# Designs tried in a protein design run: designed miniproteins, single chains, continued (4). Part 56

Each design is a single chain, and the fold is of that chain. pLDDT is the mean over its residues in the fold that is shown.

## One batch from the design tools (miniprotein)

Design m13924
Fold by ESMFold2-Fast:
Structure m13924 (fold): chain A 61 residues (1-61)
Amino acid sequence: MPDKITEETKEDLIDIIKKLAELYGLKEEDVEKIIELINTKEVTPDELAEKIRKIIEEQLK
């Protein structure tokens, strides 16, 4: 992806997040927040990946 998140990239990211939620036992509310960020906000893949990493870090606390 050159510079922006496309619909294809959004679908892939949502799929990854759902898999992470299953692995880490994330609350449905947290998963919904992440999906909303992907669908609603104009974010780059790098920025989104950073936000996901922060959420995982919180789970490890």
Scores: mean pLDDT 67

Design m13925
Fold by ESMFold2-Fast:
Structure m13925 (fold): chain A 58 residues (1-58)
Amino acid sequence: SEMNKKILQLIGAILREIGDMLDVENDTSLSDAEKAARIQAHQQALAEQMRQLNQLQQ
């Protein structure tokens, strides 16, 4: 169903955001301040994707 496809796409996007945050944490070229800023941006994207996932499951 379209609903199941959308749910799987959002789960995939959530997993990619988590992977991207792990890559930022492990990036030795970034300062602690730069890591914090980039992780904050990914956390905002993650929160929006999780909001959309919750909305679809209601």
Scores: mean pLDDT 85

Design m13926
Fold by ESMFold2-Fast:
Structure m13926 (fold): chain A 84 residues (1-84)
Amino acid sequence: MELLALIQKQIDEARALYAKALEAEEPESTRLLEQAVGGLRELAQILLTASSDPSPDLVQLGQQLLAEADAMRADFEAKKAAAA
């Protein structure tokens, strides 16, 4: 239960960094995006590489976080292309 709260906090922090990336000017905008995406990808990798019989719930969460990280990058790139 406490572990899930810590995981949720890391997800919320990554989402907050992404929101800041969208409002920031370059090069800080790209730096904040890389920090947000990197944070979600690292958390996902930890959840997916759990060393013994991994909980299906944690595997599903890890896969969802990878998809969210990919979606964040795609959305950011599309918005930057539209703004240029």
Scores: mean pLDDT 78

Design m13927
Fold by ESMFold2-Fast:
Structure m13927 (fold): chain A 119 residues (1-119)
Amino acid sequence: SLLGLYAKARVVKALAELEGDEELAREAEELIEEIEKKYKPTEEEQKFLKEVEEAIRKGDFLEAEILIGIMEIQIATGVLPESFREVTEAVQEVLDRYLSSEDKRETLREILEEIRKEL
């Protein structure tokens, strides 16, 4: 889904910025801009993604996991729609792949190429 690809691209950009990879961050920004031509995130989606990005830029991965957990509870209780699961699952996938990676920058490039292929 475009929403899932959007969430992945935003997380990759924040992680690339944390890694100091300006070129990879720029490539992620270009994908974000291309997706935004076709999809406008909701206020709730935008708020969550901004909070996750801020946690990542601080290197606070525990805060990022807590934010995901809060959203999953809100989905489970019917406060947020089931479609929001596409955002939380996309964010979790990128974080899991990044944190478990022996080559973090290579993993981020692989995720960007996967996003490009789906666009």
Scores: mean pLDDT 89

Design m13928
Fold by ESMFold2-Fast:
Structure m13928 (fold): chain A 90 residues (1-90)
Amino acid sequence: HMEIKVEERKAGATPEQLADGAIHLLDFSRDEVAAAKFIVNELAAIASSLTPEEIRAVLQRAGDHARTPEARRVIEEGLEKVVEIAEKLA
């Protein structure tokens, strides 16, 4: 259904743009938990292009915006994993 090309995001997406996109996905998705999982997976795929601090900022903003406790938990757990990936690539 939804396809976002990682290469297009790597080409110039700022942390602010990524956070805004994540918030919009949470707002417009019929399944907020699925949207949260998608956001985490997308950031993991581009972790090499971001600093650990930028990843933390994006996912903290998404988590704060999430309406359901389940989606918020997915983002919180995903934040730890994606930050670890970015730190290992640094």
Scores: mean pLDDT 77

Design m13929
Fold by ESMFold2-Fast:
Structure m13929 (fold): chain A 63 residues (1-63)
Amino acid sequence: SMDDFIQNLDARIAQLRTERRALEAQLAQAPESQRAALRREIEFVDGMIALLEGVRSWLRRNK
């Protein structure tokens, strides 16, 4: 169902947010040489979260 699909999207978003927190913790301890790469990885995860949240919002409005 649409509601089940939205719940699955919420679970994926929660998983990505957990991954983002782990990357932020790595960034806090990272030497300067690794920071650019970690920031790019965080930006990628943020992009994935934004995309999935956009899909979820669109589905709720067009239900």
Scores: mean pLDDT 87

Design m13930
Fold by ESMFold2-Fast:
Parts: sequence; structure tokens; C-alpha cells
Structure m13930 (fold): chain A 116 residues (1-116)
Amino acid sequence: MDEEDRRLVELARRGDLRAAQALIDRALELGREAARHMREGDVDTANRLFRRSSDLLDAVADSLDAPPSVRRQVSTTLVGAMIRAVGHLLDGDYDAASDAILDGVRRAADLVRSTL
């Protein structure tokens, strides 16, 4: 998490819904970049970007004081996406691994948006 991400998290904790939305949009962009790198076979970059996307979605859910059920659903969705992506990677299917990452990040982002 960079300095700008930390500032947006602190604003979101103070009830700035625009800062919360900006963090969700940034997490979705990182998820799209992770999916692109995965499709290109750059697994290390994809994993780093996916982790950053996940960390931002968890930080937003925490900042919004999201119900424990929603926070668990976000974490479960992101872990499930990682497990599916790894399964597809073991089969050499980078396209399916990319789709699993992108679907997981989108679903987690929608769960966090439901608390705005």
C-alpha cells in the first residue's frame, strides 16, 4: 500500500465515501492489470498486483466498518479466486487463471460497494 492509498484509507475511515469509492476503483484497476499479466504468463507480477488489489478491498471494508459477514465474504471471495487461479495455472490455462482473478476482484469490489 503506497502513501496515496494510505491517505485515501484514512479519509474513508472519516466517512469520506468518495475516498472509499476511489480505493475500490483503484483495486479494480489493479485486478485488471493482474489479470492482463496472468494472461501474458507473468505470474509473479500478476500475484503482486492481485495481492495489492486484495489489500485495498480489505482496507476499504475495514474503513467502512463493514459487517463481519461482509468482511468474511470479501476475504472468502478473494481466497477462492486465488485457489481457482492456481488450479488453472497447474493445468497451464493462463486465460482461465486470468478470468478467475478478474471475477474474484469484481465480486469482492461489489460486496464492498454494498456497504457504501
Scores: mean pLDDT 90

Design m13931
Fold by ESMFold2-Fast:
Structure m13931 (fold): chain A 93 residues (1-93)
Amino acid sequence: EVEKLLQAALEHAELAAEAAAKGDLKSAEKHWKQVLRHFEKIKSLVPEFAEEIEKALSEIQELIVKAGEGEISVEEAKAKIKEILEELLKKIK
């Protein structure tokens, strides 16, 4: 279940980064809320990893903001988000 929740969070985080870069703040916020919901469910399933989960969430949020501001490309943001979530899955699994 955690692996499926992380995959869903990845998909929504990627969509949030794309929307932010396009200036579609409503869509970016909608997808970010889905990321938050999936992460809350993951924390409820593996509360011993709450600190690592919160760190990953903060890093993903920063990448989405940077993509929205044009500091990094959407492709770079997506690649880094995927790496963060793959590393988190490795720790939990």
Scores: mean pLDDT 86

Design m13932
Fold by ESMFold2-Fast:
Structure m13932 (fold): chain A 92 residues (1-92)
Amino acid sequence: SAEDRILKLARRVAEAARKAGTEEEMARLMEQAAKAFRQSKEAGLDVLREATALPVAEEVREMIEEAEKLSPRQAYSLAQMTAILLREYVAL
């Protein structure tokens, strides 16, 4: 299901960012993407594309490809879930 893909991708991106030491920067970009997805799908996708500059570009490209196929609400959920998972590791 789309929900299963969202959770699997969110975990994959969060783990990759944590392993690469970019969890704080990725969390900020994912929070910004989630806010942007509430405005428009294009705005959210633009923020996700900025994240390809981080050393987890492959996982981010996979996220972008999936987000393009999702509804705006589902794309928002993907970005928000990724941010939550990243903040869980950074805050504690």
Scores: mean pLDDT 83

Design m13933
Fold by ESMFold2-Fast:
Structure m13933 (fold): chain A 115 residues (1-115)
Amino acid sequence: SLPGRELLDAVAAGDTSKVDELVEYLKYLIDQAETEEEKRNLVLAVGERLVDAIMAQTDPAAREAAVETFAKVLEEIAKYLGLDPEKIQKKIEEFREAVLAGDREKAVEILKSLF
């Protein structure tokens, strides 16, 4: 019952207690999408927004907490979409490294390659 925006902002701030609620909300939105392209576009739009929010963190500890929290959301959504578990694990680790290195373009390309 929290708006999706508030859930995204909480996860981008590293609030792990909101991961399950955001995952369930995103699953609901995915189930409402009529095409595979709409599902993919939804996940990528959410992913890019979270990347931008995490990269806006100036405190390194806050950025690390936000990346870890968001990686959990991405893993659960990728599993829900039926993606290969080995591919998920590899791409999530590559994504974490790219975001922590401040490489936005690489982080977005990794998300596009996962979904």
Scores: mean pLDDT 79

Design m13934
Fold by ESMFold2-Fast:
Structure m13934 (fold): chain A 97 residues (1-97)
Amino acid sequence: DAAEEALELARPFLERLGIDLEALVKELGLEGTAQAIAPGYLAWRAGFSEEEARELFELQYEYIKSKDEEKRKELEEKLKKKVAELHARLQARRAAA
């Protein structure tokens, strides 16, 4: 039940961004909401900017909501590249510590 636990941990982050958790769960379901929130929340918790965390959330949300196959592919590729960059930065920081 990692999705439910992740959503509860992300509540302060969502309030910070002005996002209604309950509305998202009704729209995307519990698992879909966790998928939409996770990249932005992890970036925010890792100390990346609120702006960067919001961008990750919006990219993932647009991907989930988009019905255009070409747009979805572009959004997915863009999101994956950005997430990989942030993950590499986190690992570099841990190695330097």
Scores: mean pLDDT 78

Design m13935
Fold by ESMFold2-Fast:
Structure m13935 (fold): chain A 65 residues (1-65)
Amino acid sequence: SMELAKRVSEAGKLAEEGKLEEAEKIFREIGEEYGVEDAAKRAIELMRKGKITEAGVLLYVEASA
């Protein structure tokens, strides 16, 4: 959805700016809201490793399935 895409994009931007705590919070909220908490945890680990684009894509695909 447009709303999900915007939230994932916002979190990715925050992570690129070094605001990892804020980005991780958004990913956790998405995981909880869409019932994909395990995918959110995996995406957060990718984000922490600097794989921000991969993290966003993983969470978006899992939450939109």
Scores: mean pLDDT 87

Design m13936
Fold by ESMFold2-Fast:
Structure m13936 (fold): chain A 87 residues (1-87)
Amino acid sequence: SMEELIEKLEELLEKARAAKTAEEAVKYLKEGLDLIKEFFKDDEKVQKGVDNLEKELERAYETLSEEELIEYAVMMLELMVQELKEM
């Protein structure tokens, strides 16, 4: 259900906020992206959006510092939770 998806993403968000390394924060963001892909399996627009975010994450990993990557992962998870709650 949408409620269960939001709950799982909020759990990942809390874990990302507590992350001590960029590797941990990015791991939780990737888990969140996978959950969205699985839930919206038949939604081509959502699938494309997630693919674009995965590309952006690859670029962020190359360009951002460890602290900025943690902030990026948290920000993206917050945005995902907000967007789903507004659907």
Scores: mean pLDDT 85

Design m13937
Fold by ESMFold2-Fast:
Structure m13937 (fold): chain A 87 residues (1-87)
Amino acid sequence: SEDKKNAEEALEHLRRALEAARAGDLASAIEHAERAADLLLKTDLSDPKVREALSYTIRAIRALEEGDLASAIEYLEKAIEYVEEYL
């Protein structure tokens, strides 16, 4: 399904965002997290797991913009967990 495809692609971008954040590459982490958020917005928002994944992804982007790597990493890990639970 389109929703599953979008969720799988979002998961790949969230994992890349997490890797970049752990490496201290804020620009790359933000780019991948923003792409993940766009993909999650195109997924089934009636599912609470998709809504939670999107919520944590948006929180991660904000933390990255503020330079709060510790919070960003925690939020990205939570977003990944929710997308994996949806799939």
Scores: mean pLDDT 90

Design m13938
Fold by ESMFold2-Fast:
Structure m13938 (fold): chain A 71 residues (1-71)
Amino acid sequence: DAAEERRALALVREAARALPEKVREAVDKVLDAEEAGDSEKALEIARKELKKPEDQKAALEAVAEAARRFA
């Protein structure tokens, strides 16, 4: 269901609001590409924008938090 998928992605964006602005912007760009159905572009954005291990960890923690809220 597209509406349920949008809700799940919105929860990831919400969890990312607590992150540093650069990481939040990178997450938003990745999710914009996923919502457009372009998973290859989403992966390229993630590789380009989330190069630091600490930024990668923060983004993954936001996804995990969103998964807990979605359930």
Scores: mean pLDDT 79

Design m13939
Fold by ESMFold2-Fast:
Structure m13939 (fold): chain A 86 residues (1-86)
Amino acid sequence: MEKLIEVETLLALAEIYVANAKLMLSKPFLTPEEVQEGIRLAKKALELAQEALDLARKYNLPDSVIRDAERIIEEAKKLIEEFEKL
């Protein structure tokens, strides 16, 4: 149970970073500084979600947790790619 809470906390933090990066992308105009901040937020989400995935696999946590981590990883990767195209 404690390991599940740890991983779910990492995923919740990753989701917050994804949400903040998406809010940055929703702006009609982005400065170069805002693009760099968006990349930073998306990369932080990726790091947290990858750590959560590694821990979920190590502790044999439910497939639903693994799927949530993989989904957040893909969202974070897409956000990085979208910011880098700006």
Scores: mean pLDDT 87

Design m13940
Fold by ESMFold2-Fast:
Structure m13940 (fold): chain A 82 residues (1-82)
Amino acid sequence: MSEREKFERFARGLEGLVAELEAQGLDVSEARALVERIKELIERGAPREEILAEAERFVETLRRVDPFAGALAAHELRVLQE
């Protein structure tokens, strides 16, 4: 699987987490903005380091919304960095 395909799968996973928290009535506006930024970086072929930096900001933001969802996002980020 290409690195771009890995990042696209990762971004879909993050969107799923945001959608689940939003369905629970939590304020996910900041996390959603970060997911959209990550998707834009992937689409334009930004450097790996830039995508990972935004992903780390997303994980930190999600931990403040829901610690469990933040832990899941952190796990997804670790798997991406294999």
Scores: mean pLDDT 84

Design m13941
Fold by ESMFold2-Fast:
Structure m13941 (fold): chain A 109 residues (1-109)
Amino acid sequence: SLAEEVRRYALEKGLTPEQADAVARIAETLENARKAIEKARKEGVPDELIQLTKDNLEKVIEEELQKAGVSKEFAKKIATEAVNDVLEGKDPLEIARRIVDKIAEELKK
Protein backbone atom coordinates (compact mmCIF):
# COMPACT_ATOMS: atom_id res chain seq x y z
CA SER A 1 0.00 0.00 0.00
CA LEU A 2 0.99 3.66 -0.35
CA ALA A 3 1.21 4.05 3.45
CA GLU A 4 3.50 0.99 3.78
CA GLU A 5 5.83 2.23 1.01
CA VAL A 6 6.06 5.71 2.59
CA ARG A 7 6.58 4.29 6.12
CA ARG A 8 9.41 2.02 4.86
CA TYR A 9 11.06 4.90 2.96
CA ALA A 10 10.86 7.13 6.06
CA LEU A 11 12.49 4.47 8.28
CA GLU A 12 15.25 3.92 5.67
CA LYS A 13 15.91 7.70 5.72
CA GLY A 14 16.37 7.66 9.53
CA LEU A 15 13.00 8.97 10.71
CA THR A 16 11.62 7.68 14.03
CA PRO A 17 8.71 5.17 13.97
CA GLU A 18 6.40 8.02 15.14
CA GLN A 19 7.57 10.30 12.30
CA ALA A 20 7.30 7.44 9.76
CA ASP A 21 3.71 6.68 10.91
CA ALA A 22 2.80 10.40 10.66
CA VAL A 23 4.11 10.73 7.07
CA ALA A 24 2.34 7.47 6.11
CA ARG A 25 -0.97 8.95 7.39
CA ILE A 26 -0.21 12.20 5.52
CA ALA A 27 0.35 10.16 2.31
CA GLU A 28 -3.12 8.56 2.70
CA THR A 29 -4.64 12.02 3.36
CA LEU A 30 -2.96 13.38 0.19
CA GLU A 31 -4.14 10.39 -1.90
CA ASN A 32 -7.73 10.87 -0.70
CA ALA A 33 -7.48 14.64 -1.33
CA ARG A 34 -6.11 14.10 -4.87
CA LYS A 35 -9.00 11.73 -5.73
CA ALA A 36 -11.57 14.17 -4.28
CA ILE A 37 -10.04 17.15 -6.16
CA GLU A 38 -9.88 15.22 -9.48
CA LYS A 39 -13.54 14.17 -9.06
CA ALA A 40 -14.61 17.74 -8.17
CA ARG A 41 -12.79 19.18 -11.22
CA LYS A 42 -14.31 16.50 -13.50
CA GLU A 43 -17.81 17.34 -12.15
CA GLY A 44 -17.29 21.07 -12.86
CA VAL A 45 -16.92 22.32 -9.26
CA PRO A 46 -15.53 25.90 -9.39
CA ASP A 47 -11.83 26.29 -8.47
CA GLU A 48 -12.85 28.83 -5.78
CA LEU A 49 -14.71 26.07 -3.87
CA ILE A 50 -11.82 23.60 -4.34
CA GLN A 51 -9.44 26.25 -2.90
CA LEU A 52 -11.64 26.52 0.24
CA THR A 53 -10.49 22.97 1.18
CA LYS A 54 -6.82 24.13 1.17
CA ASP A 55 -6.77 25.60 4.71
CA ASN A 56 -8.40 22.49 6.25
CA LEU A 57 -6.01 20.12 4.46
CA GLU A 58 -3.00 22.24 5.55
CA LYS A 59 -4.20 22.12 9.19
CA VAL A 60 -4.59 18.31 9.13
CA ILE A 61 -1.07 17.80 7.74
CA GLU A 62 0.44 20.40 10.14
CA GLU A 63 -1.20 18.67 13.15
CA GLU A 64 0.08 15.20 12.10
CA LEU A 65 3.64 16.56 11.75
CA GLN A 66 3.50 18.38 15.11
CA LYS A 67 2.32 15.15 16.85
CA ALA A 68 5.49 13.51 15.43
CA GLY A 69 7.69 16.21 17.01
CA VAL A 70 8.15 18.48 13.97
CA SER A 71 8.29 22.18 14.97
CA LYS A 72 5.17 24.29 14.28
CA GLU A 73 7.03 26.58 11.85
CA PHE A 74 8.57 23.69 9.86
CA ALA A 75 5.29 21.69 9.92
CA LYS A 76 3.40 24.71 8.51
CA LYS A 77 5.95 25.14 5.69
CA ILE A 78 5.79 21.41 4.77
CA ALA A 79 1.97 21.39 4.93
CA THR A 80 1.67 24.46 2.65
CA GLU A 81 4.06 22.98 0.04
CA ALA A 82 2.38 19.53 0.15
CA VAL A 83 -1.13 20.98 -0.34
CA ASN A 84 0.04 23.18 -3.25
CA ASP A 85 1.63 20.08 -4.85
CA VAL A 86 -1.56 17.98 -4.50
CA LEU A 87 -3.70 20.84 -5.90
CA GLU A 88 -1.34 20.85 -8.94
CA GLY A 89 -2.05 17.11 -9.38
CA LYS A 90 1.36 15.80 -8.28
CA ASP A 91 1.64 12.16 -7.17
CA PRO A 92 0.96 11.65 -3.42
CA LEU A 93 3.84 9.14 -3.18
CA GLU A 94 6.31 11.71 -4.59
CA ILE A 95 4.94 14.43 -2.27
CA ALA A 96 5.25 12.12 0.78
CA ARG A 97 8.83 11.15 -0.19
CA ARG A 98 9.74 14.87 -0.38
CA ILE A 99 8.26 15.38 3.10
CA VAL A 100 10.44 12.47 4.38
CA ASP A 101 13.54 13.95 2.70
CA LYS A 102 12.89 17.41 4.24
CA ILE A 103 12.42 15.98 7.75
CA ALA A 104 15.54 13.77 7.40
CA GLU A 105 17.62 16.75 6.23
CA GLU A 106 16.39 18.93 9.14
CA LEU A 107 17.33 16.15 11.64
CA LYS A 108 20.96 16.33 10.33
CA LYS A 109 21.25 20.04 11.31
Scores: mean pLDDT 85

Design m13942
Fold by ESMFold2-Fast:
Structure m13942 (fold): chain A 99 residues (1-99)
Amino acid sequence: MKEYAEKLVKNAVEKAKEILDASDTPEAKRYAMKLLARAISHAAKLVGDEELAKEAQRIADSENPDPEELKRVVEKAYEAGIISEETKKLALEIADRYA
């Protein structure tokens, strides 16, 4: 299950990067961060981390997601063993592009 959870987040990171490489608008930034946060929420639910899932969902449901809150949730996903160090690094790069 953790391997599948990691794949969900890694796929979201790839898609977020494609969106940001194609468009550097505030709309693209918000969409990419919300996409990544939603993937982390779903991944956390799959491994039974309901607290992290709720935190990530709040970011995904936000009108203006905060890059610092996203970074915190990414770090928590890594500490919980949901994502690999490589996936964490890529996810943090997505947040940093708009911090």
Scores: mean pLDDT 83

Design m13943
Fold by ESMFold2-Fast:
Structure m13943 (fold): chain A 85 residues (1-85)
Amino acid sequence: DVSGLTDELINYVKELLKKNNIDADPVYLAYVLYRNSILRLGYPYYDSFENAKPYIDRYFQELLNDPEMLKKLLEDAKKEIEKRS
């Protein structure tokens, strides 16, 4: 489900990728962060990006410490998004 991917989230993720020098598609990373936030916390974040931001930042930091998991999740996100196109 790609509902909840906002331009605000995608632009924020672009800045996170640039700051950390990571070569990845910001849409796929935005989907990874969105999906994990919903599954872990059971809360609709995209009614309020400001409320979601601390949880997005925390999970992103977790993924920076596990680059193999980040790579796998980005590949899975690409497949899921392409399937729903």
Scores: mean pLDDT 73

Design m13944
Fold by ESMFold2-Fast:
Structure m13944 (fold): chain A 68 residues (1-68)
Amino acid sequence: MKFKAVNSEGVELIIEAEELKVGETVKVKVINPKTGEVYEVDAYVLSKDEDGNVELEINGIIFKGKEI
């Protein structure tokens, strides 16, 4: 799965994950679209809806993502 995500400060990321389950911590790839930098981080899945919207917590920061 691939998501375009934004935090409360307006920082945009591309997030790639195999599977996201609400209430689980999963390893995701985070891509900075401006620099091309790639990081593997642990993301806690706060929510996922049927429209492909997700909320993830990464390093204490909440990102709101949409599946692309």
Scores: mean pLDDT 81

Design m13945
Fold by ESMFold2-Fast:
Structure m13945 (fold): chain A 69 residues (1-69)
Amino acid sequence: MTEEEIKLMDEVTKRLNKVREEKGEAEAQRLIDELIATGSPAERLQAEVWRAFELIRQAIDKLVEERKK
């Protein structure tokens, strides 16, 4: 990866985190869909990676909740 690609991926992560925190999960998902449809390869990859980690986090939260019963 080039330095420019890394910076672009970092900006995608910051933008997605900000949208999720300020506007919620649905708006973050809309931004992911937009980036996948219209973004550069680096932007699309980072959007997919962010989505995957969010799904993993939700799955872990469910497992932790079940184990506390």
Scores: mean pLDDT 77

Design m13946
Fold by ESMFold2-Fast:
Structure m13946 (fold): chain A 81 residues (1-81)
Amino acid sequence: MIPEEIKKKFEELEKEAKRAYTTGLENNDLAGTIKKLEEIKKELEKLKESLPKGSEAYKYVDKAIKGLDKAIEDLRKLLEE
């Protein structure tokens, strides 16, 4: 079971990432979106470090970090084109 406080923090960071991505696309601000997603990733990495290894919460946060890494990489490729 994921502690409610951890779940809430995770959901807030996920919503922040979705908002940054949507706003960036609407404003054609890929560089700003990348920067915001990198900041959110750092917050998720700190959250992950505070969790017991092998916990469900740790696994969920790790998966989210990997998803953000992929999104950042894809956006960087678009910016470099």
Scores: mean pLDDT 76

Design m13947
Fold by ESMFold2-Fast:
Structure m13947 (fold): chain A 70 residues (1-70)
Amino acid sequence: SEEVERLEALFREATRLLGLQQRARDAGDEAEEARYVAELEGVMGEIERLLDRHGEDLLDQVTTEVDLPR
């Protein structure tokens, strides 16, 4: 479904931003780290909105289809 694809894309974007944040931290670039944190907060807000609207069933479907590093 479109909602599953959107949520999957948001989880992949969050993972990408976490990697970029870690690189900025390792480089000592506090401004760039803060930028990625702000972008990550935006992505997490979109995930929350989709989950509030579609519930746990959508999350279960996405968890099956997306390989999220933990």
Scores: mean pLDDT 77

Design m13948
Fold by ESMFold2-Fast:
Structure m13948 (fold): chain A 76 residues (1-76)
Amino acid sequence: MATTTADLNGAKIAGTDLQTNGTVSIEHDASKGVTLSATMSNPNPKAGEEVTVTLTATYADGSTVSSSGTVKVVKS
């Protein structure tokens, strides 16, 4: 198993003066290549809120694993 950590500290939220503060990690098969994607559950967050970010690792065979974590929304 391999662990990939997405560092979302300072990641800008498009169309706002907001950014995220936090990290989300996912464990996946170290022997396989993966494509990682991140999805935020709240499309209209406010400063001071916590939002769920889901990481999805997609393998070449189309199988997926997902992990979710919480990041804080802050003003940039």
Scores: mean pLDDT 77

Design m13949
Fold by ESMFold2-Fast:
Structure m13949 (fold): chain A 92 residues (1-92)
Amino acid sequence: MEAVAEEVTRLVQEAHAALQAGDYKKAAELLREAAELAAEYARSQGLDEVAAVVREGYAAAADAIAAGDLAKAEEALRETLARGRAVAEALE
């Protein structure tokens, strides 16, 4: 596995642990960091549109988590998945 993919996985796991501890701000910071690394990786593969969708959507979700608004975070993630699917379909 790519070193970037391993680091993203580690950050997501740490974000999950922070959520379990009730540290929403730390969870949001770790999720933003994971999103930036994932977006950079997508860009390195020539997937600039996917990188933009990942960065924008996960940043919105992280902001909602930091505010304690889990419903808004869920909405942002759902929107990101829909946009990501549309971009993937366009790449066929």
Scores: mean pLDDT 73

Design m13950
Fold by ESMFold2-Fast:
Structure m13950 (fold): chain A 97 residues (1-97)
Amino acid sequence: MSKEEAIKKLQEIAEEIERLADEATNPTVRSLLRGAAESVKKAIEALKNGDYQTAARYAVAASILLVGAAMESEDPETRERLLKLAKEVIKAANEAI
């Protein structure tokens, strides 16, 4: 994947996480998802600046927060979706480096 394609994928992931945060009724899940979206946005900015180490750190942080949100989620479909997003964040960031 090119750096440009990876950035676009991470932007799509951030938008999806923000949508899930807005839909979340559980305040812990909402807080974790908002933190994850912020971390993805910081990873995107680091990638744009060529700071691959910082991008990798924020991608890992976003993944951890998404897994945390999945563990707090009662809906199995939402849980699987969040776990998939966590994996996609790491994959997109690694393919950009």
Scores: mean pLDDT 85

Design m13951
Fold by ESMFold2-Fast:
Structure m13951 (fold): chain A 80 residues (1-80)
Amino acid sequence: SVEEGVRAVAEATRLIEKNKDKSIEEQVKEAQKLLDEHKDRLTPEQYERLKKAIEEASKAKTKDEMIEILDREGVRLHLE
């Protein structure tokens, strides 16, 4: 289902966050691959939201900024 696809990407994002020793670029690339693999299970709106969040996170200068961008775009809303 669409919700399961979104959950899978969100869980992968949380797993990437646990690897905080990895660069922002590496974490973003991993999240983007997962998003692309699950895009057929997402609504157009959910896919665009997650894609935008990942792309904006790739422009972050710090890991904290990356986390804030992801949260703002709804990828990590369950943590708030």
Scores: mean pLDDT 64

Design m13952
Fold by ESMFold2-Fast:
Structure m13952 (fold): chain A 71 residues (1-71)
Amino acid sequence: SLADLLTQVPGVDPELAERLAAHLTDPATAHLVSAEGLTRVPGVDAELAERIQAFLFSPENVARVQELLAA
């Protein structure tokens, strides 16, 4: 799942990964994928937000993230 993939980010535990997956799949919040937007998720500080954004948009992860968001 998207949540399982997100647990690969250092500092993202399973509970935070579920909150992030919900944020990314909810139409109201899915567009908030900048580092600033990701800090809206409880438990995400500025440093972790930058790490999550880099993970989501890295060449090795972007296709898999898009596939999981489209499912």
Scores: mean pLDDT 80

Design m13953
Fold by ESMFold2-Fast:
Structure m13953 (fold): chain A 76 residues (1-76)
Amino acid sequence: MEEIKKLGEQAAKALDAGDLDTAAQYLKQLGKKIAESLPKEVAAKILRLAAEEVASLGPSNQPIAEELRKLAEEVE
């Protein structure tokens, strides 16, 4: 649980700074930890919401959004 908080804070900080490469790395790690640490239903919903938000930021983020969607499908 502490790792999820730390990764979330790091991802948010990187996004606020406009560091998309660093944000992408933390978002991937966060998505994986969410899938491993939370109940399936909660993890799948969070991962889908994150994928939609990432995709909405632009087409360059589509590969990250697709990875988050795949994690949601695997957890569900």
Scores: mean pLDDT 72

Design m13954
Fold by ESMFold2-Fast:
Formats: C-alpha cells, structure tokens, sequence
Structure m13954 (fold): chain A 58 residues (1-58)
C-alpha cells in the first residue's frame, strides 16, 4: 500500500511525463492503476481532481 507522500510523488512524476509529451491515455491508465492501491478517500478525491485537470488541459 502506498503512503500519501508516495502517491503525490507518483502523480508529480506522471505529470512531468505528460508535459514531456507522453500519451494522455497512458498517463490516465497509470493514474487508475495508482488509485486502485489507495484506501484514503481524501487521496482518492485528490487523484480524481488531478484526472479532471489533465482532461481539461488536453
């Protein structure tokens, strides 16, 4: 199980990969994989907000 700090680090890395030109669908799939490992509802909400942000940027 990932800690909140590990989740934030993974999301930051995925955002950097997205900005570097990786496919949005691949980034979203990685975020969905990450979300499955999280039990904290506040972190799940943060992940969902981040996904919405990425979709608005595309």
Amino acid sequence: ELTPEEVLKELDELYKRYQAGEDLDEILARIDELEKKIKDPEIIQFINDFKKYLLEES
Scores: mean pLDDT 78

Design m13955
Fold by ESMFold2-Fast:
Structure m13955 (fold): chain A 76 residues (1-76)
Amino acid sequence: SLKEQILQYKAGLAEKLAKDVAKENGLEITDIEVEIDGDEIKVTVYTDKGKIIAVARGDEIKVENEVTGEKKTYTL
């Protein structure tokens, strides 16, 4: 369905944004977890120094870098 295609697109985008934050900060990615709860998608990128968490909800993706404390919001 169109709804499933949109969720899949958002999940892929959230993962890409979290990975980009890890790479920009010179972090080594050790694992990636994707969790879908209704229309909310949470991607956790585990690194050698901590986590990068991306949450897609509605028209926004919020990315938090727990290593630096930096938070960014992207509009879809």
Scores: mean pLDDT 86

Design m13956
Fold by ESMFold2-Fast:
Structure m13956 (fold): chain A 80 residues (1-80)
Amino acid sequence: MIEIEIPVDPSLPPEEQVAQARRLATEYERKAKASPDPREQLYYRMGAELYRKHAAQVAGDTAASAAEGAEILRLYEELR
């Protein structure tokens, strides 16, 4: 599994945690698009999805969190 090096600060209000996670997801998407390595692109895409899942969990959106979890598993299988 991809280990996220910079966690969202749990001491922040939920709204700020969601905003931080979404910003980090956008940064990882940018890194994925910039990478010339297909495996590194998948790695960064998984990072983006992990941050989106965290944002959904903090927001209490169980359906969105589950959908992001399914996408993470799909990307993980592509890395194997």
Scores: mean pLDDT 75

Design m13957
Fold by ESMFold2-Fast:
Structure m13957 (fold): chain A 66 residues (1-66)
Amino acid sequence: SVEEYLKELLELLEAGEATPEKVKELGEKIKNASSEIAELFHEGASLLFESKEKAAEAIREALEKL
């Protein structure tokens, strides 16, 4: 489910183990989610190298909106 993929990304972000390849894979699996959820996921992905904390916040917000 979309929730499982978002939780997987959040766990990887919190562990410092999120890779661009894994993020791309998870993004493909959620691309048919609501535009709001997809946008929050992609915002989190774009922040991956800038701030893991902000990336995690975006993914938590996506989970709250499910």
Scores: mean pLDDT 79

Design m13958
Fold by ESMFold2-Fast:
Structure m13958 (fold): chain A 55 residues (1-55)
Amino acid sequence: ASRAALERAARKVGVSVSTARRAIELGLKRGARETAKELGISVKSVRLILLLTGE
């Protein structure tokens, strides 16, 4: 994913860029539900980050 897409996704869901990047890596390995639990954000936020970054 492009850096710009990552920053836009982070702003849209209200998390830091670091959190958004970790959500992508964990979401691909563990799925959105487990990633959301790990990061303390909603499943919808994780799915939105993955969608906006092309994952």
Scores: mean pLDDT 79

